# Designs tried in a protein design run: designed miniproteins, single chains, continued (5). Part 67

Each design is a single chain, and the fold is of that chain. pLDDT is the mean over its residues in the fold that is shown.

## One batch from the design tools (miniprotein)

Design m18313
Fold by ESMFold2-Fast:
Structure m18313 (fold): chain A 92 residues (1-92)
Amino acid sequence: MKLLTGSDLAALGGATVNTADPAAAIARGAAIAAERYGPDAIVLVPASDTVTIEAARAAGLKVLAVDASDPASLAKAAELIANSEVVRVAPL
């Protein structure tokens, strides 16, 4: 499957260091990722980043929320990274 991060979604949505609305950029990027990579796309995101989780799920993307305090969560993240193709996204 294609592995993306919240930063990849932001970059696809046109986010820069001076982006006034990062949440809107993430939502645009999630829609673009869903169109470009389809149901094979999964987003790896910190469990605390609810904005990215909600945007990705609304776009129909698979989400793995990572809780750094939970060894089982970290193990799932490591397994996903090992078995996935990391998407390389350049900032727009």
Scores: mean pLDDT 74

Design m18314
Fold by ESMFold2-Fast:
Structure m18314 (fold): chain A 92 residues (1-92)
Amino acid sequence: IDDIKETLKKVAKIVREHLDKVRERAAGAPPELQARLDELIQRIEDVINKALEKIDSAKTEEEAQKVFDEFMAELERLFGEINAVLAEIDAL
């Protein structure tokens, strides 16, 4: 259980570092595309905060694994949306 909790916290840190790089890449983009990225980044931050709260309250390895799996699934979906916006920026 502690290993899963620690892994989730490490993933959250790596994701936040990656979001800083996404913001840097978006700095020269049109305001409407920057706004879309800012919204998606905020949604990822919300997902991270909720996952960190849920993982600390998990009492069993099964509960911790469910929190981790849901966290990873939401990250995959939201990063897919970020990559689509970045592709629009690259096409300019």
Scores: mean pLDDT 84

Design m18315
Fold by ESMFold2-Fast:
Structure m18315 (fold): chain A 65 residues (1-65)
Amino acid sequence: DEKIQEAVEQIKKIAALLGVEAKVEVSGDTITVTAQMPDEIDRAIFELAVAVLGTVAGLKTEVVE
């Protein structure tokens, strides 16, 4: 599914722009993103971006540390 692949690539690009390394996994109906983000505001923005991209791809999202 091209939308899922695009969502994964965009999540990785956003993480890179924020200066963090993100591991992105897709399993079933869920995208799981593992990222360490010490700044609370950066993390909130990242979580929102992941949720938006997951919604567009038709998947649930989870951001873990």
Scores: mean pLDDT 81

Design m18316
Fold by ESMFold2-Fast:
Structure m18316 (fold): chain A 64 residues (1-64)
Amino acid sequence: MTREEAEAVLDALEKAHGVTLTPEARQRWVDELAATTDPDERHQLVVRLGRRLAEHPGKVVSAD
């Protein structure tokens, strides 16, 4: 996955959950998604991020 594709995935998740990631959290998730070469592992990362965003709807979220 390219960084551009990872950015698009994060944009879609932020819009779907009504949440904005901090610039640092966004960069970490972009880097992680872009570095992940296995499709199943990438899918699990997207699901995990979506779940975390769902826990904090309408708020700015940092990655832990």
Scores: mean pLDDT 73

Design m18317
Fold by ESMFold2-Fast:
Structure m18317 (fold): chain A 82 residues (1-82)
Amino acid sequence: AAEAAAREALERLLAATTPEEVNRATLEFLRALDRLDPERARALAREAADAIAARLDAETDFELQVALSMALIGAAVVIATS
């Protein structure tokens, strides 16, 4: 359930069109990762970091770039601390 919730939140994050949607999906994703064992959380955070970085590279809206950068930092913290 927690892994499915994390993947769903990541899909919403990558499809989000506003900074508010990105921030909400990021919080839901990070909360779902807290429910997983550290190894699994790190693996999903790594997958998320790669996907978020790819979207960020293609993003032209400044507000979305800021929100996506914060999401990427959140994923990076999970990778570093797991």
Scores: mean pLDDT 86

Design m18318
Fold by ESMFold2-Fast:
Structure m18318 (fold): chain A 95 residues (1-95)
Amino acid sequence: LSEEEKEIIRKIKKVYEEMMKEIADYLSGLLSPDQLELFKKYLKMLVELITKEVEKSFELGIPKEQIVDSLGRRIGVLFPGYSKEFQKKVREILE
């Protein structure tokens, strides 16, 4: 990976982490402390999986639009309301 690609991955990871934190904060009033702890661990795992997916996509030379579509599809399965906003932010990072 180039330094530019590494910086893009870092920015995408940050956007994903911020979105996941917002979701966790929203759910904090609905979940028990134990459930919230497990959910936060799950979200951390998802952030790492997304980061690795983007890294592998760059290594394989996958076009930027396909990366955006793939990430949006994954988010859409879990959080439909966040899919378009996430795709918009990722597209902005990828230019």
Scores: mean pLDDT 75

Design m18319
Fold by ESMFold2-Fast:
Structure m18319 (fold): chain A 88 residues (1-88)
Amino acid sequence: SAEELAVEAAAQVLVEQGGLSREKAEEAARRLLEGEDPAKLAEEYGVSVITVRRARAVAEATLRDPEVGRAVLAGNDVLAAMIYAERL
């Protein structure tokens, strides 16, 4: 589903840029999709708010277009950077 893909894509950002374990990244990504404040999650998980906002941007983009999430998971850094620029 687009929702599951959004969690996976957001979790990938939190693992690669936030240094979270896969388990913690998936937990944080789920909470982002539930509408929790990125700043609150950044404090709780000990990651930068910019990293959490990037994860949220990827999740939101993936919910609108699942192909975006697949491209991010495939390691398309250029597409990821474009999403960050639009939403940060």
Scores: mean pLDDT 82

Design m18320
Fold by ESMFold2-Fast:
Structure m18320 (fold): chain A 62 residues (1-62)
Amino acid sequence: MMKAPKAQGGAGSPENTTEQQVEAAREAGRAAAEAMSSISDPEKANEESGRVGQKKYQEKLK
């Protein structure tokens, strides 16, 4: 009964990442860390941080 809608972490080699994607990932990671720091429940913190990070990453790639 495992529900993991998103696979994050080790997806994609950093060696195949452009400079723009590196900047986007850095911004996304920072946003995710801030979201995680605001939530006391680890399960909810992990879900929210992943959601925020993914959104930020996509926005920065425009």
Scores: mean pLDDT 67

Design m18321
Fold by ESMFold2-Fast:
Structure m18321 (fold): chain A 105 residues (1-105)
Amino acid sequence: MEEEKEKKIKKAAEEIIELEKKAKKEGTPQEELFKKIKEIIEKLSKELGESEEEVEKRIAKKLEEIYEKEKDPVAGRLAVVFDTALKLREIGEEIDKELAKRKAE
């Protein structure tokens, strides 16, 4: 199971890199690019039986591995973007917990 999951994550990471390259070449709006990336994550989440957050973490790690091995600057940039998005989500969850605590008191 794990080897099959890793293979699917690698394919998704490679697809996201190609989408970014194509978007830059064709002048695709950033919002449309992000929508396509979200659809890839949602599909993988369902296929792997994991949360979208877990899938995003796996993709971020794979993008970093691709960057280190192949020195592809697009993979490196995307890895930073995914890591930043994950950190912002963690901050959002902390804010939500703080607000819930204030309502419970």
Scores: mean pLDDT 79

Design m18322
Fold by ESMFold2-Fast:
Structure m18322 (fold): chain A 94 residues (1-94)
Amino acid sequence: IKELLEKALEKASEASNLANKAGDLEAEILASMAVITVSVTIRYLDKMSKEEIINGLETARKLLQEALAVSKDEEAKKHLQEAIEYLQKAIEKI
């Protein structure tokens, strides 16, 4: 699960950076919020209940889905889709 979360974090972070370079503030903010949520989940993974982990990852997934919906940059969209897929795989393994 941790490896899937680290890949989701990498892709979400890349998407946030691409949105920033494209001037897409809304997509950048939403992707950055997802990055923070996933980072916190990774950091406290051993101290969290299964329900807390699932709730955190579902929140991050919703933020990434919102970012994807508003994103105008095709490369950012690709990274957002990959991040969502890694989060979904992580949730399925919990």
Scores: mean pLDDT 86

Design m18323
Fold by ESMFold2-Fast:
Structure m18323 (fold): chain A 87 residues (1-87)
Amino acid sequence: MEKRREDLLKRAEEVLKKAEEVSKVDAAVGEEARALAEKGIELAKSEEGLKQAEGYVLEGEGLVLSVDPEKAPAGGVLIAAGSAEIS
């Protein structure tokens, strides 16, 4: 489980970094992606929260992709997958 948490935290940190860049194009989307990544990091601190943390990180990944017109379809898939994990 440590590798799963480590990989997830690394992905969440990448979302935080990209959300800052996305905020320059769309401040609302960048802020939402940051909030999702931060919540994912918090949930990942417990083994019981890992599945929901994965969902939040996936949604964040999808949102940062959604601001690029060429990558928006892939972003939509990640958002849907993340939402399913949270629900």
Scores: mean pLDDT 78

Design m18324
Fold by ESMFold2-Fast:
Structure m18324 (fold): chain A 73 residues (1-73)
Amino acid sequence: KEKEEELKKKLEEIKKILEESIELLKNSDSLDEYDKEVLLLYLETLLKNIENLNYNEEIVEELIKKIKELRKK
């Protein structure tokens, strides 16, 4: 029961990070149109997959890490 609640909280946190990352990407001028569209499509697809509970944790973690690195540039 507690593990299920913790998982739901973690999923909500990941969704929030993805939504914030999508917004940041949309407002970013540092990427060309093509790279921006590819990353947006990938992030939106992950968000949809999380909502359907068929996401890959490794892919989500790797993407979040890459987005954080992109923000440092």
Scores: mean pLDDT 67

Design m18325
Fold by ESMFold2-Fast:
Structure m18325 (fold): chain A 64 residues (1-64)
Amino acid sequence: SAELEALVEEFRALYRRHLEALAAGNYEEAQRLNLQMQELMDAIREKFGAEGLRRLRAVLAELA
């Protein structure tokens, strides 16, 4: 769905910002972004169930 893909792209953006914050030594910002990523993952799981989990697994595999 378009909504699921929009949330997945938001997750990718948060993950990139998290890595940038870590590289810059901005650990407070990195922690804040990590919490936002966890909240977004929870929202995707709650709203999209099995399809959301499948998409998150694929995205995490791409980012690893």
Scores: mean pLDDT 87

Design m18326
Fold by ESMFold2-Fast:
Structure m18326 (fold): chain A 98 residues (1-98)
Amino acid sequence: EAEEHLEKAIELLKKALELSTDPEVKEALQKLIDLVEKALKALKEGNKELAANYAEITVIQLDKLIERLKTHKLATEEQLKLIEEAKEHVEKALEIIK
């Protein structure tokens, strides 16, 4: 269940990355994908503490990105929705892991 939420977050972030044209947004999304993949790997290896740590960092970084994208109008409505849905999935995974 937690693994499924992290996998869904990766899928949504990859879709947002594909739709992105801004190089800084692309870099931020790639770093977020890497963080979620690290959380998923830690979870699969049974390291719940490390998985929770990566998931928490991911939520904080997603919040910062979403705020920046909204404030500066750097994303389409479709891209923003994908990123917000990815955040919800990481938050759900984190609640299950804890």
Scores: mean pLDDT 88

Design m18327
Fold by ESMFold2-Fast:
Structure m18327 (fold): chain A 78 residues (1-78)
Amino acid sequence: MPPTVSLVKDLASNLPQDDQKQVLSKIDQIEQDASGLPPDQALALVTSQLTQLYNEIKPKVPQEKVDEAIKKQEERLK
C-alpha cells in the first residue's frame, strides 16, 4: 500500500517542529507539482514522492508511532 498524505502527516506530527514544517512544505510542493498533471501522471508523481518522504521520515519516528499511523491509514482506506 503506497503511503498517503495523511500517513506522512501523522508520522511528521511525531517529529520536532522544524522537521514538521519541512515535511509539510514538501507535501505542499508535491501537491502543487501534481495539480498541473494528467490524473495518471499526478498519481505516479504523488506516489513516488510520498514514498520517498515516508522512507526519509520513518527511521526518525519510534516504531510504535509508525505502527499506530499505519493502522490509522488502514482504517481510512476501509
Scores: mean pLDDT 80

Design m18328
Fold by ESMFold2-Fast:
Structure m18328 (fold): chain A 79 residues (1-79)
Amino acid sequence: AEEVLKLLEEAIKEEEEGNILKTIGLILRAIGELIDLVREGKISDEVAELLRQAALAILKGDIDKARELLKKARELLKK
């Protein structure tokens, strides 16, 4: 889960700098890692859904929502 969080945080930075193609590339990589975690049973459905919603928020340019969703995902991963 930490790798997906890092990729989405990097995607937020690239989006804020207007690097759209890099943002898309980072999100696609994050989704690939997320799919692997779900298939291996290494992530809860709740955390997976938060990370999916964060990726969508980044693609829509809703960076505040993306940051909120990533904070919620990190909090659930601490438990």
Scores: mean pLDDT 84

Design m18329
Fold by ESMFold2-Fast:
Structure m18329 (fold): chain A 84 residues (1-84)
Amino acid sequence: MTVEEAVAEARREAPRLAERGFSAAATAMALRVAALDPEELEEADKLVKEMAEKGVKAEELAKKLLELGLITEEAAQQILAKAK
């Protein structure tokens, strides 16, 4: 899967996340892209930290994205390790 394919798939799933009350659909897309592109991991980490400051726990967000299949387990572990 290429980064472009991952972005297209994340875009397709983003409306479903919004329907479930996820105000951070853009963060979900960034995390999905970052799972395939190491350079995007830094931006995903920054977004996760911003969401945590707004009261959204990075752990809960990463867990939900993993459950939805939008990120890999490896990407979730890396993001959670940096958030802790």
Scores: mean pLDDT 53

Design m18330
Fold by ESMFold2-Fast:
Structure m18330 (fold): chain A 61 residues (1-61)
Amino acid sequence: LDEALADPEVQEKLAQADQYIAQQDYEKALALLEEIIKKYPNLSLARAQAEQVKRLIEKLQ
């Protein structure tokens, strides 16, 4: 967790994903979160956000 959160690429992608979520651009947010999970599969924060975004995409279609 600390290693992933110390990665400036992860920090930047998390911030960008949050911006896309705020703009309701859930597909772009999901893509960034999936990139983080690909590099750090055990980062629970990114995985939890990705699941929430997937549910929002499914609900909004």
Scores: mean pLDDT 79

Design m18331
Fold by ESMFold2-Fast:
Order: structure tokens, then C-alpha cells, then sequence
Structure m18331 (fold): chain A 80 residues (1-80)
């Protein structure tokens, strides 16, 4: 599932800021937060990851992997 992919990425990342960010997305999803709140959290997370990648805090490969999963989660909540 997308949730299990996010949990795996959180486990594998060594950056504590990104680990905390992924934790916030996972918590919002598991706690069944309203769709607008979850979508706002996801959009903020994507922006943070893009900025961190530009600053060299995360690899381009890891950033693309995280963003891909977050965009998949966003589509699930936007369409259904």
C-alpha cells in the first residue's frame, strides 16, 4: 500500500527533518484527517522535499521517490 511505502521511506531516510515530515503525513493519513487537511500537509511535504533536494540535504533519487509516493497519495484523496 502507499502507506506502507511511506513507512518504509521514513525508516530508510537518515535526515531527521524528512523523517519527521513523513511521520506527519503518515499520522494524518492513519488518523483519518479531513481531506483538505491531508492535501495541505501533502502539498507542504512535496514543497519541503523539493527545497531540501535543491539545498543538497537529500539526493535527487530519494526526493523523486518520496514525491512520487506523496503524489500517488494525493491523487487517491483528490479522486476518491
Amino acid sequence: SILEELKKLREETKNPEIKALLGSVIDAYENKEPADVLLDIIDGAITFIKTAQKQGKISEEEAKKIISILEKLKKEWESE
Scores: mean pLDDT 80

Design m18332
Fold by ESMFold2-Fast:
Structure m18332 (fold): chain A 56 residues (1-56)
Amino acid sequence: SDEDLEAAFAAFDPDGSGHLSPALARSLAKQLGVTLSDEEVARFTFELFRARVLAV
């Protein structure tokens, strides 16, 4: 559910900014088993996270 996705994202983004640092984005991508481009890592938002989770 969206609430579960928000909770998972919040674990990496405690400030609730909706953005992750490149290092955290890479760690999360590895846990999800997805490959991100350098551009996606630099601009990793909640919307991208949600889209990648729903695509698997």
Scores: mean pLDDT 73

Design m18333
Fold by ESMFold2-Fast:
Structure m18333 (fold): chain A 69 residues (1-69)
Amino acid sequence: AAEVQREIEEARKRWPEVDLSDVPESLRETVELAREVIESGDPRLLLEAAAKKQQKPELYAEHVAQLAA
């Protein structure tokens, strides 16, 4: 169950290298939520957003990882 938290930690390591100005507007909301999750270290925000969209938590975390890569 620490899988999401581990992905947040990995994204956090690469987050300072992510240029938000190059992020598409459709992903802006997702990126801002991911930033708050990474800065607070609380994966509950990520899970809450995923539940609202009825998306899989791993897919949401994958979007964050793609932006950091």
Scores: mean pLDDT 58

Design m18334
Fold by ESMFold2-Fast:
Structure m18334 (fold): chain A 89 residues (1-89)
Amino acid sequence: MSTEEVEEDLRRYARGMNSDDIQEVARGIGGALRLIGEAFQASLDEKKALELADKLKEAASRIDDPYGQKAAESAINQISSLLGKEIPL
């Protein structure tokens, strides 16, 4: 995933969590699930996992929304857990 794709998935999740529209909530959850899937796939290769963690940090820094920031932190923590290595926030 590019940094721009990671940012879009985080923004979609933030938008869904801040919405009362079930379709927007569903789109947000879809973005989060895609990002979790990418984190899982990247964790099969340490280099790709660390590259994704860096992209998550960069994307999160561009998002002024607590749901987007927490989603990025959760994805980084999942990568850290799967690699057995602590990744600083």
Scores: mean pLDDT 78

Design m18335
Fold by ESMFold2-Fast:
Structure m18335 (fold): chain A 82 residues (1-82)
Amino acid sequence: SGDDIQTEMRDIMSEMMRIEIDTRQLTDDDMRSRAMSIINEAYRYLLISYQYLQDGRFDEARRYVDRARYFVQQGRRIVDQG
């Protein structure tokens, strides 16, 4: 359970880094700003998830990692459309 959450968090972080790189290729300033805002929200949820994971609160950690993953998927959608 905890190992699964850690693996998913690492995958999310890797995808966030790829989205940040892709965001730099966008020529539309509004789209770039929106994508970065969404990625910053994902990062905040990952930090919350990490704190719950350290406390052994796996159900809470899972909820916040799922939320982070949702925002990462939204960020990917934005950069793929630009």
Scores: mean pLDDT 86

Design m18336
Fold by ESMFold2-Fast:
Structure m18336 (fold): chain A 73 residues (1-73)
Amino acid sequence: SEDELMEVDARMNGQTQADVDRAKEIAKELGLDPVLVMSAGAFVGAMIGEQMSTFTREFLVDEIKRVLDNLAA
């Protein structure tokens, strides 16, 4: 299932259940695929050296949108 794929990706990237839950919440609010939100958020977290769950919602949303826009280009 979609949830199972996202949980597998999260474990492979060292993410927690809290990061998965946050990605689902943001995806629901933005109308985006939660797997894409999780992947983009994980990349942002890796670059800064922090877990996705520690970011403010506003910062995370803006960075996820930027990463997704770059991937679409």
Scores: mean pLDDT 64

Design m18337
Fold by ESMFold2-Fast:
Structure m18337 (fold): chain A 79 residues (1-79)
Amino acid sequence: AKPTLVLVVKVENDPEKAKKAAEKIKELSKDNNVILIVADAGTKDEALEILEKAAKENENVELIVVPISEAEKKLDEVL
């Protein structure tokens, strides 16, 4: 059984950074099951599409998208 690696990332609308992240995720997925947790604004940008494609093209990568509106609500409860 492969070890499970959980990665938490922020989606910035920067396709070049997303491409670099996708390449690292592909490398990590060779020896690990990768769970990628992404916070986004509820709309899909080019950067998020790049990450979604990387998850679809690699069987060991699972993508979990968390709406930013839910994240903001949880922060208001803590702060």
Scores: mean pLDDT 69

Design m18338
Fold by ESMFold2-Fast:
Structure m18338 (fold): chain A 80 residues (1-80)
Amino acid sequence: HMSPEEQRQLIIKGIKITMRLKYPEDPELQNKEIEKLVKNIDKLSDEEKQQLIDIANSMSMEEVNKIVQEIIERKRKLLE
């Protein structure tokens, strides 16, 4: 039902979301890791591709921004 092009776009969105959540305070590292993963999409397992698609479908960018803020606040409290 979904085209390979649509799948690729969702995988890229999933990568962007994942890197933003993993490195919430480091935009330079986010961009570097996104570029690296996008270049290596074909090396991802079917399970990894599906997880990224699921992430892209499960969250809007507004929701990602809220989660990122929560992660930053939680990490800050743990490092006091």
Scores: mean pLDDT 80

Design m18339
Fold by ESMFold2-Fast:
Structure m18339 (fold): chain A 90 residues (1-90)
Amino acid sequence: MTAETQQAAAEAGANISRGVQVATEGLSLGLKHSQEEAKKFRELIERLAGLAGQLSQHQSDTEKVREIKAQAKELLREAEELYKELKEKL
């Protein structure tokens, strides 16, 4: 692996971990308030878990790592937005 690929993989992993944490907190709140909101967070957790699996399999593939990093960043953003919206309803 190049240092650049390794750094991108680390950033992808960090975005996945943070996304899972936010989505898990959102799922916990959603289960008490709305089944619809809970379902959205569960779907985000599943998608993030899928990216974690892909990252593990393709860690040496620079293009794939960049793709996973971008997707992880977008899922993290989506999780943060949904969590903010849910908190505003509470």
Scores: mean pLDDT 84

Design m18340
Fold by ESMFold2-Fast:
Structure m18340 (fold): chain A 88 residues (1-88)
Amino acid sequence: EAEAVLRVGELAARRLRELGLDELADLVLEYTRRIAEALAAGDEAAAERLEEELQRELEEYLSKLSPEEAEAAKRAIQAAVAEAARAM
């Protein structure tokens, strides 16, 4: 499932950059790459830890945005997850 995680990251980053949220896009890409590496290595504990860290980092970043920007970012990420799931 490492490939699916990478695809989510790439799609989310693309959508976030379209919104002008380049820092958030880079954050999502960094974490999804690290999660994919852990999954490829069979380190499920590391993958779970990184997923929890990504969720916390996303919540922290979104809390600094305007409500409109935060909602747009959340929708972009949700759309990327849904798109990746449909492509599988």
Scores: mean pLDDT 82

Design m18341
Fold by ESMFold2-Fast:
Structure m18341 (fold): chain A 86 residues (1-86)
Amino acid sequence: SSEEKRRREEQKEVSEITAAALGLIGAGILLRWLKEGKIPEEQREAVLEAVERDRRYAEEVLERVPTEALKKALENLEREEEELKE
């Protein structure tokens, strides 16, 4: 049925947006903890790789499901990454 197909697509989109949003929130927290020296130095590379993975996933979701909130969250993460490079 068209209603069943619509619900499946909506659920898929919500799941993708949720996963991307949680990934960006987690990445932002991790970058903040790196700046504050709260993450062991030996974990730094793995944390930066995790942040990059979550950023790429969010970019892929944003291409398929354009969402203003997700776009702003991604822009916020990019600002935090640039601050860490300074």
Scores: mean pLDDT 81

Design m18342
Fold by ESMFold2-Fast:
Structure m18342 (fold): chain A 114 residues (1-114)
Amino acid sequence: SMEELIKLAEEMVKEAEKALQQVKKLVQEGNIQEAIKVVEDTIKWFQEKAKKILEIAKKVLSVGKYIKVGTLLISAGSSLQVARNALKSGKTDLALANMQAAVDDLKHALDLIK
């Protein structure tokens, strides 16, 4: 249903924002290994939730909105992968910028769904 889709998209935005804040704190503390783990757990969670969102979106959204939401989810997933790789290479500013980009893409997807 549309209500289920909105709720899942809102949950996805909130969890991505929470992950960004947790990674910011871990990076500030110099705990890069735990920051990497948070991003990897976020990627796994995101992949499962994105699949469910797209499954519902295909049934309830127009074709144009479905394609735009799908593109934003692909972009967000790519940004999270870049953030993980950036942390592994010590590029913490790049990692945080890419986590913010993922959050922004997910907020845009939520706005398209509403």
Scores: mean pLDDT 91

Design m18343
Fold by ESMFold2-Fast:
Structure m18343 (fold): chain A 84 residues (1-84)
Amino acid sequence: SKEDQTKVKQEGTALMTRGTALQVQAVRTFPNDPRVQALVQRMWQINAELAQAMKTASVEEQQAFIARAQKELAALEAEFQAIL
């Protein structure tokens, strides 16, 4: 539905914004830590994949991708916090 389309667009945009903010924080905090560099690369890949899914996938596929990306981003955030 149009309501579902609006919701996935909002959730996808919010998740991408969160991922980008975390990447910026990680690079500023530990720019020379190879663990942080690996986390930033993975965060960037998730954001790129999410952006692509939002352009090409069905609403149901977008919802599934957002759920997967949320779990992956949360795991990366936990790994980053463990470095702090």
Scores: mean pLDDT 78

Design m18344
Fold by ESMFold2-Fast:
Structure m18344 (fold): chain A 95 residues (1-95)
Amino acid sequence: MDVSRQLLDDSQNNYNLSQSLSTSSNGTNLQQANNFYNNNQSHFNSLQRNRDNPVLSQQLLDQTRSNSRRVQSLYNAILRGQQSRDQRDQEQQLR
């Protein structure tokens, strides 16, 4: 399996999920996730152009992994924020 493609696809999926769950309070996290996803697209394109340079390819892979993890972390933060808000809203309705 192409690891660089998988990392890009994972960051895209996490960004799309972040966008779907986004509220006004999550706007900053969504913007950061978009920035890291765009950086991953750029790094993936650079990897495709520089396949013959193993040192540069390894550096770009490491950056792509880092950015993919950041997008996933931001998605998880958005998800937790949404869940916490929904729980508070339920408690308010039950009182």
Scores: mean pLDDT 67

Design m18345
Fold by ESMFold2-Fast:
Structure m18345 (fold): chain A 99 residues (1-99)
Amino acid sequence: MEEEIKKLEEELDKLVDEINAVIARFEAGEISGEEAAERLTKLLKEMKEITEKLVKLLDEQGDYKRRSIVLLRLIAVETDVALTLRRAGLEVPEIKFKV
C-alpha cells in the first residue's frame, strides 16, 4: 500500500512539472494559446485521475494530513491553469472540486 502511494505521488510530481513547463513555454511565447489549452487540459485530467486514486488510498490508511496536502495541490494547479487560459483569451474550464 505505502509503495503504491509513493508511486502515485511520484507520478503526480511529474505531471505537475509537465504542467508548469507548458505554462512557462506559453508565457515565453514558444507555444500558442490553443496548444497550451490542449496540453494543459489533458495533463490536468490525468492529474485529477491520479489524485482521486491517491486520496482513496490515503483515506484507507487514515493519512488525512497527506490527503489534505494532495487536494490543496490539485486546487492550486487548477487555479494556475485557469489563470493561464484566461490570459490566452480562451474559455476557462470550470473548477469543480469539493473537499
Scores: mean pLDDT 81

Design m18346
Fold by ESMFold2-Fast:
Structure m18346 (fold): chain A 66 residues (1-66)
Amino acid sequence: MEAAEKALEYARKNDPVGATQAVGEAARGGSGPEASRIALKAGHYAVKNDPEGTRKAAEEARRAAE
């Protein structure tokens, strides 16, 4: 959870609306295991200090949630 929150904060710097929706939908609307995987991936990029990768992970979370 904390990693996903941090990824969201990094992504919000570039696209606050899209990033917020992407991570939120992944956590709530995903297929469960996929939502967890994507959230973990976003956190991984954030921990690696890769804001660009974190933003991409958030966008991918949104796509997977649809």
Scores: mean pLDDT 55

Design m18347
Fold by ESMFold2-Fast:
Parts: C-alpha cells; structure tokens; sequence
Structure m18347 (fold): chain A 80 residues (1-80)
C-alpha cells in the first residue's frame, strides 16, 4: 500500500461509520488535509473517476487497487 492509500482508508473509515460505501468528495478532501496528507491534483483526478452523484465510492476505488472488502473490515476493527 502507498502512504496515500493508507491515509485514504483511515479517512474513509472515519467519515463513513455506517459502512454505506460512499463519502462526499468535499469531506474526504478536507479530512485528508486535516491528516496532513492533502491529495495532489493527480490523486484528486484519480479519485474523481470513482465519484457517483457527488459521492466518492471508496469501496470500488479500493477494490480496483487490490484492497478487498475483507481488508477494509479488518482495518475498520483496528481503527476503532
């Protein structure tokens, strides 16, 4: 995992406690900045490819990068 992917997973878990699979792009970008890891223009463009109706589908993004729903569940338990 890249440093960006690790921070992104942490942000997604914090912003989506209900495990809906979606978070707002505005909230995600703000959380990344608060965590000291703001998205580059290139990273932002890549994230926007997975935006559906103004919401970032983080589960689909992670799946396309080899991060499974099972991996997310394990990290969600650790971050609690």
Amino acid sequence: LSAFEVVLIGAAIRLDPDDSGYISMEDLLAELEKMGAPATPEERAKLEEYVENGKFNYKKFFESHGITKEDIKKWREIVK
Scores: mean pLDDT 77

